Designed miniproteins, single chains, continued (3). Designs and how they scored, part 43

Each design is a single chain, and the fold is of that chain. pLDDT is the mean over its residues in the fold that is shown.

## One batch from the design tools (miniprotein)

Design m9486
Fold by ESMFold2-Fast:
Parts: sequence; structure tokens; C-alpha cells
Structure m9486 (fold): chain A 85 residues (1-85)
Amino acid sequence: SSAVTLTAEDVLEGARRLLEEGEAVTSATLVLRYLEGKISDEEFAKLLREEAAKLGIEVTELQIQAIKAMIRGDYEAYKAVVEKI
């Protein structure tokens, strides 16, 4: 049920799991800064692309929009974007 509703608890659990993977510490810190409003949407997208590129991963604009919605717990925004991926 949690995965269907995309609550703040689901977002925090996701961040906790990423932190436990060790190499995800930088990504977890980025997510936390975004959630705290310490970085802009544009800055978050740039930094996320840079981190993904270091791992050989290409991130699309739609994937970034979905990730932002997921981090915010915005189920309606996430649903609208995920159908376009």
C-alpha cells in the first residue's frame, strides 16, 4: 500500500535504504538537501545528472521529474510523469 500512496514515510525509507548501500551517501545527502529546500529544482537536476554520470547512468528529464515528485511525496505529479517514461 505504501508504494501506491508515495508518502513521506516511503521517501524516507528509500533514502535510508540508499544510505545503507554505502556508495549512495552522496545521493542521500543530495535528496536531503532538496527536501530541506537548501538547493533549487534546477540545481538538484544538475547535481543528480552529474552523480548519475559518474556511475555511467543517463537520466532523462522525465526521470528527474519523477524523482523530484517521489522525494516530495507528490503522488499526483509522480503518477502524471511515470506514465510518460
Scores: mean pLDDT 64

Design m9487
Fold by ESMFold2-Fast:
Structure m9487 (fold): chain A 64 residues (1-64)
Amino acid sequence: PAVLSEEQARAAARGLRDAGVSGEEATRLLLTMVREGLLSREGAVRLAKALEEEGIPVDIEAIE
């Protein structure tokens, strides 16, 4: 599974913000990516925190 750097997580979060992704959509996306082995749990938590900094609330508890 991919482990995102802080810089990669912030870049991805900005991209999702620009695409108009909601917090619920982002949460489902992250859970699916972790479940399918595309993203590590550590990477998902980093991305979730970056998304919250961009104003997209993510249910981090559902990932952790």
Scores: mean pLDDT 79

Design m9488
Fold by ESMFold2-Fast:
Structure m9488 (fold): chain A 82 residues (1-82)
Amino acid sequence: SGAENALEAIEEGEEEALARVEEAAREKGLSEEQIQELVDVYKEGLEEVKEVAKETGDADKINAAVNEALGKVNDALAELAK
């Protein structure tokens, strides 16, 4: 149930989280091209987390994938906002 609950939570939060990422990027004055780049990084990270959650109930592996995905989005946003 842990893996199923993690996947469900990720899927339920996906649309809202994506909207927040796009809003934050627009507020920082990013171009549409830069916003799309950030969105692509975010979507790639979510797909990786979903795959890990689907394949394993290992909370450590799921948490590692989440932390890696969030780190990549934060790094991309920081670079694009320069």
Scores: mean pLDDT 74

Design m9489
Fold by ESMFold2-Fast:
Structure m9489 (fold): chain A 74 residues (1-74)
Amino acid sequence: MVPKEEAKELVERELRKLGLTHLLEPALRLIEEGDFKKATALLLAELVRRYGREDLSPVQLASVEEAERIYAEL
């Protein structure tokens, strides 16, 4: 498992670079709670919303589909 401190630093830097600061609080909260799958799902859903599915690799598209399934279970 990725350490929570490392995950928080990485997520904070990436969200700031992408201009997704509105996701910073919920994403960091999910990481603090250990819900890495939910945090990942949140980020992937927003990336698809902003950049479109056609710009994602097949591996990233599969991750988005998994994220959508995680949200359906919540």
Scores: mean pLDDT 65

Design m9490
Fold by ESMFold2-Fast:
Structure m9490 (fold): chain A 93 residues (1-93)
Amino acid sequence: SVDDTIAEMEALADDLQTRYQALRQQADAAGVPFTKDDLLAGIYVLIMHSMVTTMKKMTPEVQKKVIDQVKSEFQALAKRTEDLLAQVEQQLA
C-alpha cells in the first residue's frame, strides 16, 4: 500500500540519519575534519526526510499518482547516501 511504502521510506531515512549522526560523533571524537562526502550525506538525509514529510501532506489521490516516481527517486538517493556513509566509515576505521 501507499501508507506501507511511505512508512518504509521513513524507516530508511531514520536509519540513515542515525548512522550519519553516529559517524559524525566518531569523527568529532577522533578529531577528523568533515569531508565533502560527510556534508553531502548530511544534505541527502535532510532531502530524504523532506520527501517523506511532503508525501505525508499529500491527499491519498495525489499520493497514488506520484508514489512510484517518488519511491524510485528516494531509493536512488538512499543508495548514494549509503555509499557516501560507507566511504566516511572506511576513513574512520
Scores: mean pLDDT 86

Design m9491
Fold by ESMFold2-Fast:
Structure m9491 (fold): chain A 97 residues (1-97)
Amino acid sequence: MLVRLHATLKKTTPTDEALKEALANAQVLIENLKQMADSLGARLEISEPVATGGSISLEFSIPDPISEADAQLLITVIRTQAEVTGFEISELVVERV
């Protein structure tokens, strides 16, 4: 079964120092997701980090349909990296195509 994947991650940044740390953590998260996507042959699209109202958000999508198994591997990495970097998963969508 083929699926599309979309995820949105958020982190509160109440200070300039918290924002700086969140941006550094976002880069680590992006690098790890790119490595996993590359290993699966999946095309990963990542939004530019958006900082507004004392929070930062990142959006990830796989525009080409992938297998449910590959999607589950990417979801596991997203969840693990979110926990390690202090990001909250605000949205995680797996859509059948």
Scores: mean pLDDT 81

Design m9492
Fold by ESMFold2-Fast:
Structure m9492 (fold): chain A 87 residues (1-87)
Amino acid sequence: MFPTDEEVAEAIARAFESAAEYALKGDAQKALNTAVAGMVLATLLSDKEARDEIVKLLSKGGDAAIQGNYEEAAKLFREAAELARKV
């Protein structure tokens, strides 16, 4: 049985929220690994425009985390989570 779009969206949102929490703790590796897992789940979304915007937010959040800007990374990951729930 394939998961529903709502189940996929919630899983994506939870992954991005976890990535934001890891970023705020200064754990860039866990933040990035968790965000990548959320991005893989986002490929299952039927809405291409939502997928493209989520990927854009994750790219910016990942860059911020790599640069040590954890507050900006957390903000961007939370924006991706909110967008995923609106799908």
Scores: mean pLDDT 79

Design m9493
Fold by ESMFold2-Fast:
Structure m9493 (fold): chain A 74 residues (1-74)
Amino acid sequence: SSRIAALQREIERLEEEIRRQQEEGRPDPRTYNQLGNAYTRLSQEYLAQGDIDRAKAAYDKSVAAYRESMAIDR
């Protein structure tokens, strides 16, 4: 799916941005929130294709990203 490929590229870009923020000691909770949103969309795309295992994996990564966002905001 072209939509899945686009979401995977967005996720890779966000993960690279997070790596840079961590190296600079300035993690941005907004970037983690964007990563969570991208994984949520990826999970929905996999569900639409009947790929339950990949949908669950993407959802779990979404939850992890949102938790990191909340931890930084503390």
Scores: mean pLDDT 89

Design m9494
Fold by ESMFold2-Fast:
Structure m9494 (fold): chain A 91 residues (1-91)
Amino acid sequence: SPELKRELLVLLNKVSEEDFETQKKAIRALLEVAEKYNLPQDIIDLFKEALEAETKEEIREKLRQLMQVILNSDLTDEQLEALIEALKKAL
């Protein structure tokens, strides 16, 4: 759904503006959903790389890459809704 992708991208942009600890919390929640719902490996790898980041700027860069991958991905509505709900709870 284009509407669900748009909502997810808005929330990911919100994460990029949060403090480092909140960013890490949100990414941990997203990784848990990504593994549970069998998201593509390139998305899972970007979440793992973001969790290894030591600065807010490194997380922002990984989130930019993630947004591009999601925009071009064939994620199901179920997968998109699960990511959105996880972000709403973490933020």
Scores: mean pLDDT 87

Design m9495
Fold by ESMFold2-Fast:
Structure m9495 (fold): chain A 70 residues (1-70)
Amino acid sequence: MEEELAKKALEARQKALEEHKDENALAIAGAAAAQVAYGMITGDENVVIDGKDVDDMDAAMARAKAALAA
């Protein structure tokens, strides 16, 4: 679990850094990694958990934000 969680968080972070190369890239990458970790730990519905959400940062962040706001 810890290894899988770290791997997904790292992949989400790296993907966000590659897609968003501005000053906000680190914030976006950090948020994506945290949302993946949160989803794997709490099992919240509509949180970034699978590879599709990790690959689509904007959609993943929108879904995770909606789930965390609920």
Scores: mean pLDDT 54

Design m9496
Fold by ESMFold2-Fast:
Parts: structure tokens; sequence; C-alpha cells
Structure m9496 (fold): chain A 94 residues (1-94)
């Protein structure tokens, strides 16, 4: 549970760094929001709050998908792969 959230947060952070290097502010902001929600999901899991964890994973997956779509539109394959990994981790955890 919590391990997948931590992995997803790490992938979202790497994607945000790639987006920042390429000057894509919207993609970077979406990635940062995904990371924040994955971190909140991991914390909720550690506290035993499965309902809140599920809600945070859903929010994180939504932002990761948004960032992935932006990355694909921009032709940024590296960022797209990181966001896809983060989204898949969120779906596996939720």
Amino acid sequence: GALFADIAAGLARKAAEVARKNGNTEMSQAAEKARDYFEKAAQALKEGNLVEASRYFQKAADYAKKAMDIAKQAGNEEASRYFEGARNAALAAG
C-alpha cells in the first residue's frame, strides 16, 4: 500500500524536474500536485485511513494523467513515461 504511494510520489517528482528543465510550467505544476497527493495517500495508509488514502490516490492519478497528457502533447517522452509509471502505481495502490 504505502510503498506504491511513495514510489508514485518519487516518479511524479522526477517527471516534475524533467518538465521544469524544459520550461513546461503547467506540466510541472500538475506533477507537483500529483506528488503531494501521493504523499498524502501514503500518510493516510500509515495511519490506517483506507478511505482517505483511496481518495488521495484518485486525486493523484487524475493529476498524473493530466501531466502525462500535457507531456504527450509537448512530445516529452521522458516526462510522459514517468507520469505513466506514477499513474500505474496509483492504480495498483488504490
Scores: mean pLDDT 74

Design m9497
Fold by ESMFold2-Fast:
Structure m9497 (fold): chain A 80 residues (1-80)
Amino acid sequence: SAEEKVKELLEKIKELAEKMIELIKNNAKPEEVQKVWEEILKLYEEARKVSSKELQKKFEEEVEKLKEEVGKVQEEADKK
């Protein structure tokens, strides 16, 4: 179902976001962080092809939460 597909894609995005956070915390090269971000964008575009507006809204809300979490980690890294 569309709901199952969106859930699957969101779980993969969460895993990649956690990997991105670990890379940032470990002072990885910007190129490595960018590569993970590109993978996230690919999954995001796939999820956006879901026809249900309600599923799209839930997905967008969860992705926004992940962006805030990654952004906070990046800001802490940038302070040094």
Scores: mean pLDDT 77

Design m9498
Fold by ESMFold2-Fast:
Structure m9498 (fold): chain A 76 residues (1-76)
Amino acid sequence: SMADELLARLEEGIARAREILAEANRKGNQEAKDLAEKALMGYALAKALVEEGRLDEAERVFRVGERLLEQAEKLL
């Protein structure tokens, strides 16, 4: 289902964001850390929206999280 696909993408995004956050902490890159933390918050909100059946809103929030994470990764 669309919900199952989005949840799988969210799990991947959360795992990736945790790795990027750990790397940002090791490198002392505060900007990358802040962006990765915001991405994690976005993914958590998107997951809650999926659980509520609000799939269109979850997808929009997920895309914001993905963009924040891409920005964090470019700084490392």
Scores: mean pLDDT 90

Design m9499
Fold by ESMFold2-Fast:
Structure m9499 (fold): chain A 100 residues (1-100)
Amino acid sequence: MDEKIAEIAKKKYEELLKDEEKKKKAAEKLLKELGEEEIEKLQKELKEKRAELEAFVAPSKTMELQREVALKMAEAELKEFAELAGIFLESLKEAQEEVS
């Protein structure tokens, strides 16, 4: 039943959240499966949208510096998302294999 899979997945997810190395490994696996080109496209789109909004407000050297900071923040956000999404997918897969 789906309830058993969800309960097992939640337990596995909580275990993975406590292990920094497993979180990093799950993120690396997810990013490898998505491919470098796909990740690069997502980062580029995010950068373009942020740059477009900032250029509308004030095109200056200060805004150029803020764009660089925004890009670095977006990279950190992508890494954190990949870690959480990676351990979530691993938890679901392990739960499905354990129940089946």
Scores: mean pLDDT 64

Design m9500
Fold by ESMFold2-Fast:
Structure m9500 (fold): chain A 96 residues (1-96)
Amino acid sequence: GRMDRLRDQALDAVQRGDYDTAIRLVQEGVRLAEQQGDVQAALDLVEDVVNTYLQRGDYDSALEIVMAALRVATNPELISRLIGIALRVIGEQLDS
C-alpha cells in the first residue's frame, strides 16, 4: 500500500545517504499513519529507519529520526512509544 511504498522510499534514502529525504519521508509517514488511525504503522516505519541507522553505527541520525517523528506526532500513545525508541537508541550508544 501507500505506507509500504513510503517505507521502501525512506529505507532507500538511508542507503543512499540522503538524510534530508529520510527525515521528510518519516514525517510524511507518521502524518499519514495518524490520519489512518494506525499508530503501529507509524512505529513500524520509525523502527525500520532507526534500526537501519543503528546497524550502520549512526546513532546521531537514528536519534534525529525519532526526534523528527516526535515533532509531527500528535497521538499520545505514539508520542510515548517514540520516547521509548529514543531511550533505546541512547542506551545502545552508551553500550558501544
Scores: mean pLDDT 88

Design m9501
Fold by ESMFold2-Fast:
Structure m9501 (fold): chain A 85 residues (1-85)
Amino acid sequence: MITRIRDDLYRQFTGLIDVWLQEGRLTPQQRQELLAILDKIEDKILKSSLEEAYATYQKIMDILNNADNMTPDELKSELQKVLDS
């Protein structure tokens, strides 16, 4: 179950990064920073209880669903807040 949450999050997150790269919305540095945050999110999910993993997943998905209204730096900031919680 936790691995399904992680795998779905990875697909959604990397899909967004790929779109933003194609649109020229990301610098190489911003891409590396977002992928580093993704690695930390995956680690947090895998070390969480199922309930905590799902709560983290929901918070991240809410951010990703609102990403079209964000800059890459704003997206990074919002994702970092979830990690710091």
Scores: mean pLDDT 84

Design m9502
Fold by ESMFold2-Fast:
Structure m9502 (fold): chain A 97 residues (1-97)
Amino acid sequence: DAVQRQVEAVAAEALATQTVEELIRELARIEVYEPDNPEAAIRGLGLLRALIALVSERLAAEEGIVVRTLRDLGAADTPVVAELAELLRRAQLEELK
């Protein structure tokens, strides 16, 4: 699947080059400014996959950074921001095990 390969390529690049804070900011930007853009949606999925991979490791060391970033971006009630917050909460609970 070409879309799946594109998502995986974005995820691999983001995982290697971006921080949790940068990933959250970029994902929120896509939700707010490009909600109807299919190309941005594919990129967003890749970034979300990278964020999930990083979050459990980073949240244990950098508690609160993610929450502050979501707050500072404003639109905390946008669908992607709410979904990110739930995924981060879930990853944090898994890390505590």
Scores: mean pLDDT 63

Design m9503
Fold by ESMFold2-Fast:
Structure m9503 (fold): chain A 100 residues (1-100)
Amino acid sequence: SAEEEAAKAEILALVEALGEELLRMHEEKRPLSEIEALIVRAARELARLMRGLSPEDAAAVERAVLAFMTRVMDAYRRKASVEEIRAIIEEELARLRAAL
């Protein structure tokens, strides 16, 4: 439906913006607590947008977003390079686009 397509577009835009902000925070050497706070705020907005999806699409998006968050947070904890984090974000955004 048009409403579902709009929700999918907003979800993709939100996760893309989150990826850009996460890279900026890494380049600025911001503490993990600020990164976690950003992720919590993004998760709340994603939950709101996912209510506009079918149960099947919501489950697919939830899996893709969880994979994105897990890989990015792991990379931050192990002090990965900006290049490694960028590559992870690009790979996971491609998976999210495929799920939408």
Scores: mean pLDDT 84

Design m9504
Fold by ESMFold2-Fast:
Order: structure tokens, then sequence, then C-alpha cells
Structure m9504 (fold): chain A 58 residues (1-58)
């Protein structure tokens, strides 16, 4: 599940990501989202998504 979310975010944001990009994306999806997407992630799911997104750092 988090792998698909990470791929979607990378496809939208652009590859490669920096650590600052990962921090920004994790914050955006855990804060109130106007689209209502991913705003219900648990802390464990958010941590797993951060770890997955870090694989896209060059």
Amino acid sequence: AVQAIAQELVDAFGYPLTQADVDYLVKEITEPNPAGKYSNLSPEQAAALEAELRKYIK
C-alpha cells in the first residue's frame, strides 16, 4: 500500500527526491489535505511511507 502511494507521489513531484522533498511530502499527507487523500494515515503508516520515499533519494 505505502509503495503505491510513494510511487504516485514521486510520479507527481518528480524524481529524484531530496530529504527535504521527503519531509515536505510526509508533512503534506499527514496534515489536513484539501483533497482528503492520505490525511488518515497512522503514525506507523506515515513512517513506512517516509522510509519508502527515501528509496527515491539519489
Scores: mean pLDDT 70

Design m9505
Fold by ESMFold2-Fast:
Structure m9505 (fold): chain A 90 residues (1-90)
Amino acid sequence: MAEEERLKKLAEAIEEAVAAVRPRADAIPAGSPIEVVRELLLEMARILEEKGFTELARLLRAIARGDPEAAAEAARKAGLDPEDAAEVAG
């Protein structure tokens, strides 16, 4: 089924994105500046977009720039809770 294949590709894309940022994430001490977290979110968004997960990439970019309205819209299109996304971004 197309949905099963999509979920498999999504899982692979998430694993790839996490693996790419993990060395940087593991090196971040508690209380690090939001700018460092923003860089990791943008890198993950780039990888997800390359794999065709455009709405998730938009969500991560909206969170990275602190845009609650854009985060809510991207979350809605991705099938996630728009209110939770807006709170994280704002």
Scores: mean pLDDT 72

Design m9506
Fold by ESMFold2-Fast:
Structure m9506 (fold): chain A 63 residues (1-63)
Amino acid sequence: SQAEEDRRLALLAGLVARERVLEKIGEPDRIEVEFRGRSVAVARGTRGDEVVEVEVDGREVAA
């Protein structure tokens, strides 16, 4: 269904955002990904640490 496809794409966007934050910890501590003109995923890193928080559609995604 479209809703299932949209959820799958949002989760993929969250994974991509997480990878980008892991590579860029110390520079951008926050990466936001848009899908269809809205923010669907946010990944944040702790500066100087390897801790990354990932949130998709306002819900935390298990690491």
Scores: mean pLDDT 58

Design m9507
Fold by ESMFold2-Fast:
Structure m9507 (fold): chain A 94 residues (1-94)
Amino acid sequence: SMQDELLALLDELLAKYRAWLAANPDASREEQIIVAGIGLQEFLDEARRLGVPEEKLQQLEAVRREVLARMRAGELSAEEGLELFRRRAREILA
């Protein structure tokens, strides 16, 4: 299903982020947040392309903004933020 495809893409996004972090162990917190933010935007762009309803896209965008704000505030690591987004996205796409 579209939901299963999107959840697989979200898992791939997290795996790609972890691989990037392993290759860049000295990456700054700012660089980590930028890379995580790019990945989240790519996921939202793919969700729109796959025809996720606008109401759900708005909910996903709100979670993306919340997660990035909390990363910037030092409340979440980039990885913790991506894990939170993945959890919330699963609920929204259900």
Scores: mean pLDDT 88

Design m9508
Fold by ESMFold2-Fast:
Structure m9508 (fold): chain A 64 residues (1-64)
Amino acid sequence: SLIEQGEEALKAGNLDEAIRLYLEAYKEGLRKGTVDASKAFDGLRQALLEKSKTSPEEEEPPGV
């Protein structure tokens, strides 16, 4: 499924691919009215959060 492919991409560090796959799964979930929309949204949120960690904001010291 698109959600499983998104999870695999996220684990592989392919954040842009994970975001794209979760977004596609979210659109299909909304169109079909399935619980997949919620799961895809959670995955999309996590992928976006992981991508934000690679931004120039890494100037902050870890853990303090």
Scores: mean pLDDT 73

Design m9509
Fold by ESMFold2-Fast:
Structure m9509 (fold): chain A 92 residues (1-92)
Amino acid sequence: SAARRAELLAQIEQHVAEAEAALAAGDYESAVAHLEEAVRLVGQLGDEEVLRAVQQIIADAARETFASLDELKRYISTRVLALLREWLASQR
């Protein structure tokens, strides 16, 4: 239903906002956790294109060299955040 879709979109938007705040604070672990939950909820809406795009970001990260685990988490989280923000804008 439209109401259920709106509820799921609001939950995704909240997790995306929390991930953005965590990234701004340098809390990459919390950012990744919120983005994982947002991607899980997008999967429940059946958007396979977003899931494939996230898989591509992870695959691209595997080909890069990072000085630390935090740099790897920042690389993935910033790209997934940008993807989810663009996707959310397209759903409005």
Scores: mean pLDDT 87

Design m9510
Fold by ESMFold2-Fast:
Structure m9510 (fold): chain A 80 residues (1-80)
Amino acid sequence: MLAELDRQAEQALADIKKLEELIEKGEISVTEAAKRALDVGTRVDKLLVEQNLLGLEPSEITKQARRDLAALLEKVRALL
């Protein structure tokens, strides 16, 4: 369970970084970037809920995913 939650958080971080790179290179539309950022947001929210249900403090990887997601959402918002 714990290893699976950390794996999902690591995947979210990788997806956030890849999306930032696509935005910076202009390889993705603003609409598609916003959609993908919201999809990652839903995944990160699920991880936080699952960790809470297990009585766990959010891992550093999950906290990093939250921080990087917030920065990504601000970047996407600036393009709208």
Scores: mean pLDDT 80

Design m9511
Fold by ESMFold2-Fast:
Structure m9511 (fold): chain A 65 residues (1-65)
Amino acid sequence: SDELVAAAEDALLRALALGLISAEQAEAAGRAIVKARPSTKEEVGEALLEAGLSREQVEAILSLL
């Protein structure tokens, strides 16, 4: 959903600000989220893993949703 995409993008920016991911990882993850158009929190996690983020980074980002 558009709301979940926006929330995921906000979570990525917060994770970047907290030093949990690099700027390059945030850019790749953002592209993956937009491409995947996730409708669930689980689909957000799948898109982040596909973008090459670690499980620890994905769990941290999902906790910010």
Scores: mean pLDDT 86

Design m9512
Fold by ESMFold2-Fast:
Structure m9512 (fold): chain A 66 residues (1-66)
Amino acid sequence: GAAARYGTLGARAADTGEAAGAAAGSSLNHMQGRWEDAAKDGERGAEAAKSPEAARYARLSAQAAR
């Protein structure tokens, strides 16, 4: 669904390894049905991202965890 897609896009848009890893983790947790962990990873990715666009994608992944 859209939830996993946002995590993958966030990982691709990330310029830091920490932001990329967190966004990828959000996508993985979406696929495993771990919505709370997906949201936390998405928020962590947004906080670790240095660019506003990467942060936005990670935050969207967190929001899509519902």
Scores: mean pLDDT 76

Design m9513
Fold by ESMFold2-Fast:
Structure m9513 (fold): chain A 86 residues (1-86)
Amino acid sequence: MEEEKKKYRELLIEIYKFFIESEIDEIIEYIAKEEAEKFKKPLEEAIKEAREAIKSKEELIKSIEELLPTWPAEAQAELKAALAKA
């Protein structure tokens, strides 16, 4: 009971953090494309880091999808909405 609530709370925080990081990564990739000619080396590193973050996000999405059927109905609705944006 209490332990399940903590698990759901932690996963929801990870989902919100995931979306915030996703917005940041999209901005970084956009800036990198525009400024690549001027700051090629630093931006190539930023793109590499953003790409690694995207892989981590895909793993998180898969984990959420695997857990989704075991969650309470209220949590399932929030997770489905989050996955639809990801």
Scores: mean pLDDT 60

Design m9514
Fold by ESMFold2-Fast:
Structure m9514 (fold): chain A 125 residues (1-125)
Amino acid sequence: SAAEQARIRALMADLLAALEADPRYAPFREPPDGAALGKDFSAVISEPMSLGEIRAALEAGEITTLSEFLERLLLLAYNALLAHADDDPVVAQAGALLDDALAFFEERASEELRQAVRNSFYVPI
């Protein structure tokens, strides 16, 4: 329904605002600086992602579903894993960001929406 779509959009916006305000996620607020990460950054990261880019896409209407929103959060976390050593604090922060996103939806969403969130993280083997 239109009311359910508006509620899902509001939840995405509220989660994004909470992640943007959290100082733990400061490294993810802006696109990665390729010059700071070295010459091979563009060879390792084919699609850069940040909380700022997710905000711009949401406001532009480019994110129309919850799955598209979660896909961008997963891409942000995956890029951190590719660009940094496993013991880098940024990798742990990316994991915490995804955990916070799941917890946010589990606390605030209907069971149907919670199931949709879980299904968005499902990878067929």
Scores: mean pLDDT 74

Design m9515
Fold by ESMFold2-Fast:
Structure m9515 (fold): chain A 71 residues (1-71)
Amino acid sequence: VDKALEKAKEAEAAGDLITAHQYYAQAYISRGDYKEAAEHYAQAAELFKSLGKDGMASAYENLAKHYAELA
C-alpha cells in the first residue's frame, strides 16, 4: 500500500528527514526494492549519528546492511 510513501512525502515537506527516510524505506521494502530501502535506512543512521544518538544510528546502520545484503 502507498500509505508509507505518502507519510514519507509529508514528513519530508515538514523537514523531518529522519521520519521521511524511515517511511521511504518501509515503502521500498513493501515493493521488494531492498537496495533503495537500505539507502534510506543508511541516511537515517547518518542523521541519528549527527544528533549524537549513537544507539539509534547503530540500529539503523544494521538495518541498512541487512537490506543491502538482501538486494
Scores: mean pLDDT 83

Design m9516
Fold by ESMFold2-Fast:
Structure m9516 (fold): chain A 94 residues (1-94)
Amino acid sequence: GFLAELRARLAALRAELDAATTLAQARAIARRAYALLREAVERAESLSVEEKIGYLLRAIGLLFDLSLATTLAQARAIAREILALAEEVLERME
């Protein structure tokens, strides 16, 4: 089902992030992680409107931090936080 597909995409993004060797790669993965989070939030019928807004605002703050990131390590840390938010939403969709 679609939940299994979103979980597979999350796992693939984590693997790509662990393999990332450049700041540009980590930034691209973080943006893709945000797109996954946004899709998961939209599909999560168990989340209230307030919870959905909360997840998206936290992720937007992380994307702002990503725009200020100057190192691979900083961008990787931010991407991991966005992926963790996506995983939390997917766990709520059981």
Scores: mean pLDDT 90

Design m9517
Fold by ESMFold2-Fast:
Structure m9517 (fold): chain A 88 residues (1-88)
Amino acid sequence: AAREEALRRLERLREALAAAPERNEELELYLEALENEDEELLRKLAEKYGVSVEVVRKALRALYGELSKEEAEEVAKEMNVDAGYAER
């Protein structure tokens, strides 16, 4: 359940980022923020999607196509910490 919850949240973020071709500009800006370690932009994205900044960094790298299997496991673990409750 916990890993499934983490994958569901990552899929939601991925789907949200991929659903609108018109926000390629916004996605590009967030990828630039990740590369330049712009904590403020990453924090805003984390707040928008209800995840931690580290999860956002890992999710953006996954969307960029560079996330390793080990990094994906780490993202799942972090989201599991946030998902201490059963779903409503």
Scores: mean pLDDT 55

Design m9518
Fold by ESMFold2-Fast:
Structure m9518 (fold): chain A 90 residues (1-90)
Amino acid sequence: MIEKAREEFEEMERRVEELKEELRRLVKEGKISEEEAEEAIRRAEELVREARELLRRYEETGDKRLLSRAAALLTAAQLVLIGAIIDAEL
């Protein structure tokens, strides 16, 4: 279970990185300000950091609630970035 949780976490982190790169592309195209993109990226990175800490605690305690919380935070990080991308495309 821990190995599978790590694989799923790594895949979700890769998706966050892809969304960050998409936002940086939109900054280069002038569709979003650097300040707005940096704020969205900062918020997403804070959520990823909290998720990593929860995953670490899950590995120590086996508490599946921590794993669910970590997954929810990674989902929230993706939604923050997706929201910024959608706003930039409007």
Scores: mean pLDDT 84

Design m9519
Fold by ESMFold2-Fast:
Structure m9519 (fold): chain A 72 residues (1-72)
Amino acid sequence: MERAEAAIKKIEELFPDLVLSEEQKEELRRLVESSKTAEQGALNAAMYLASKLGITLSPEQLEELKKAIEEA
C-alpha cells in the first residue's frame, strides 16, 4: 500500500463522519508523499486537517496515523 493511501484510509477510520473531497485527498497525498519520514508525513497531514478542516488530532490519533504510514 502506498504511504499516502494508508494515511488517507487511517484518517477516514479515525473520523468516520468526515467526507474528504478529491482535492483534499490530493493535497493530503502530496503532503505525505513529499515527507522524508512517516513522522513528518503524519505531522504535515495533521497540520492540514487542523488548518483547513478545523480537525485537531489527539496525540494517540497522531501516533496511529504515523504507524499506518510506517506500515505501508
Scores: mean pLDDT 83

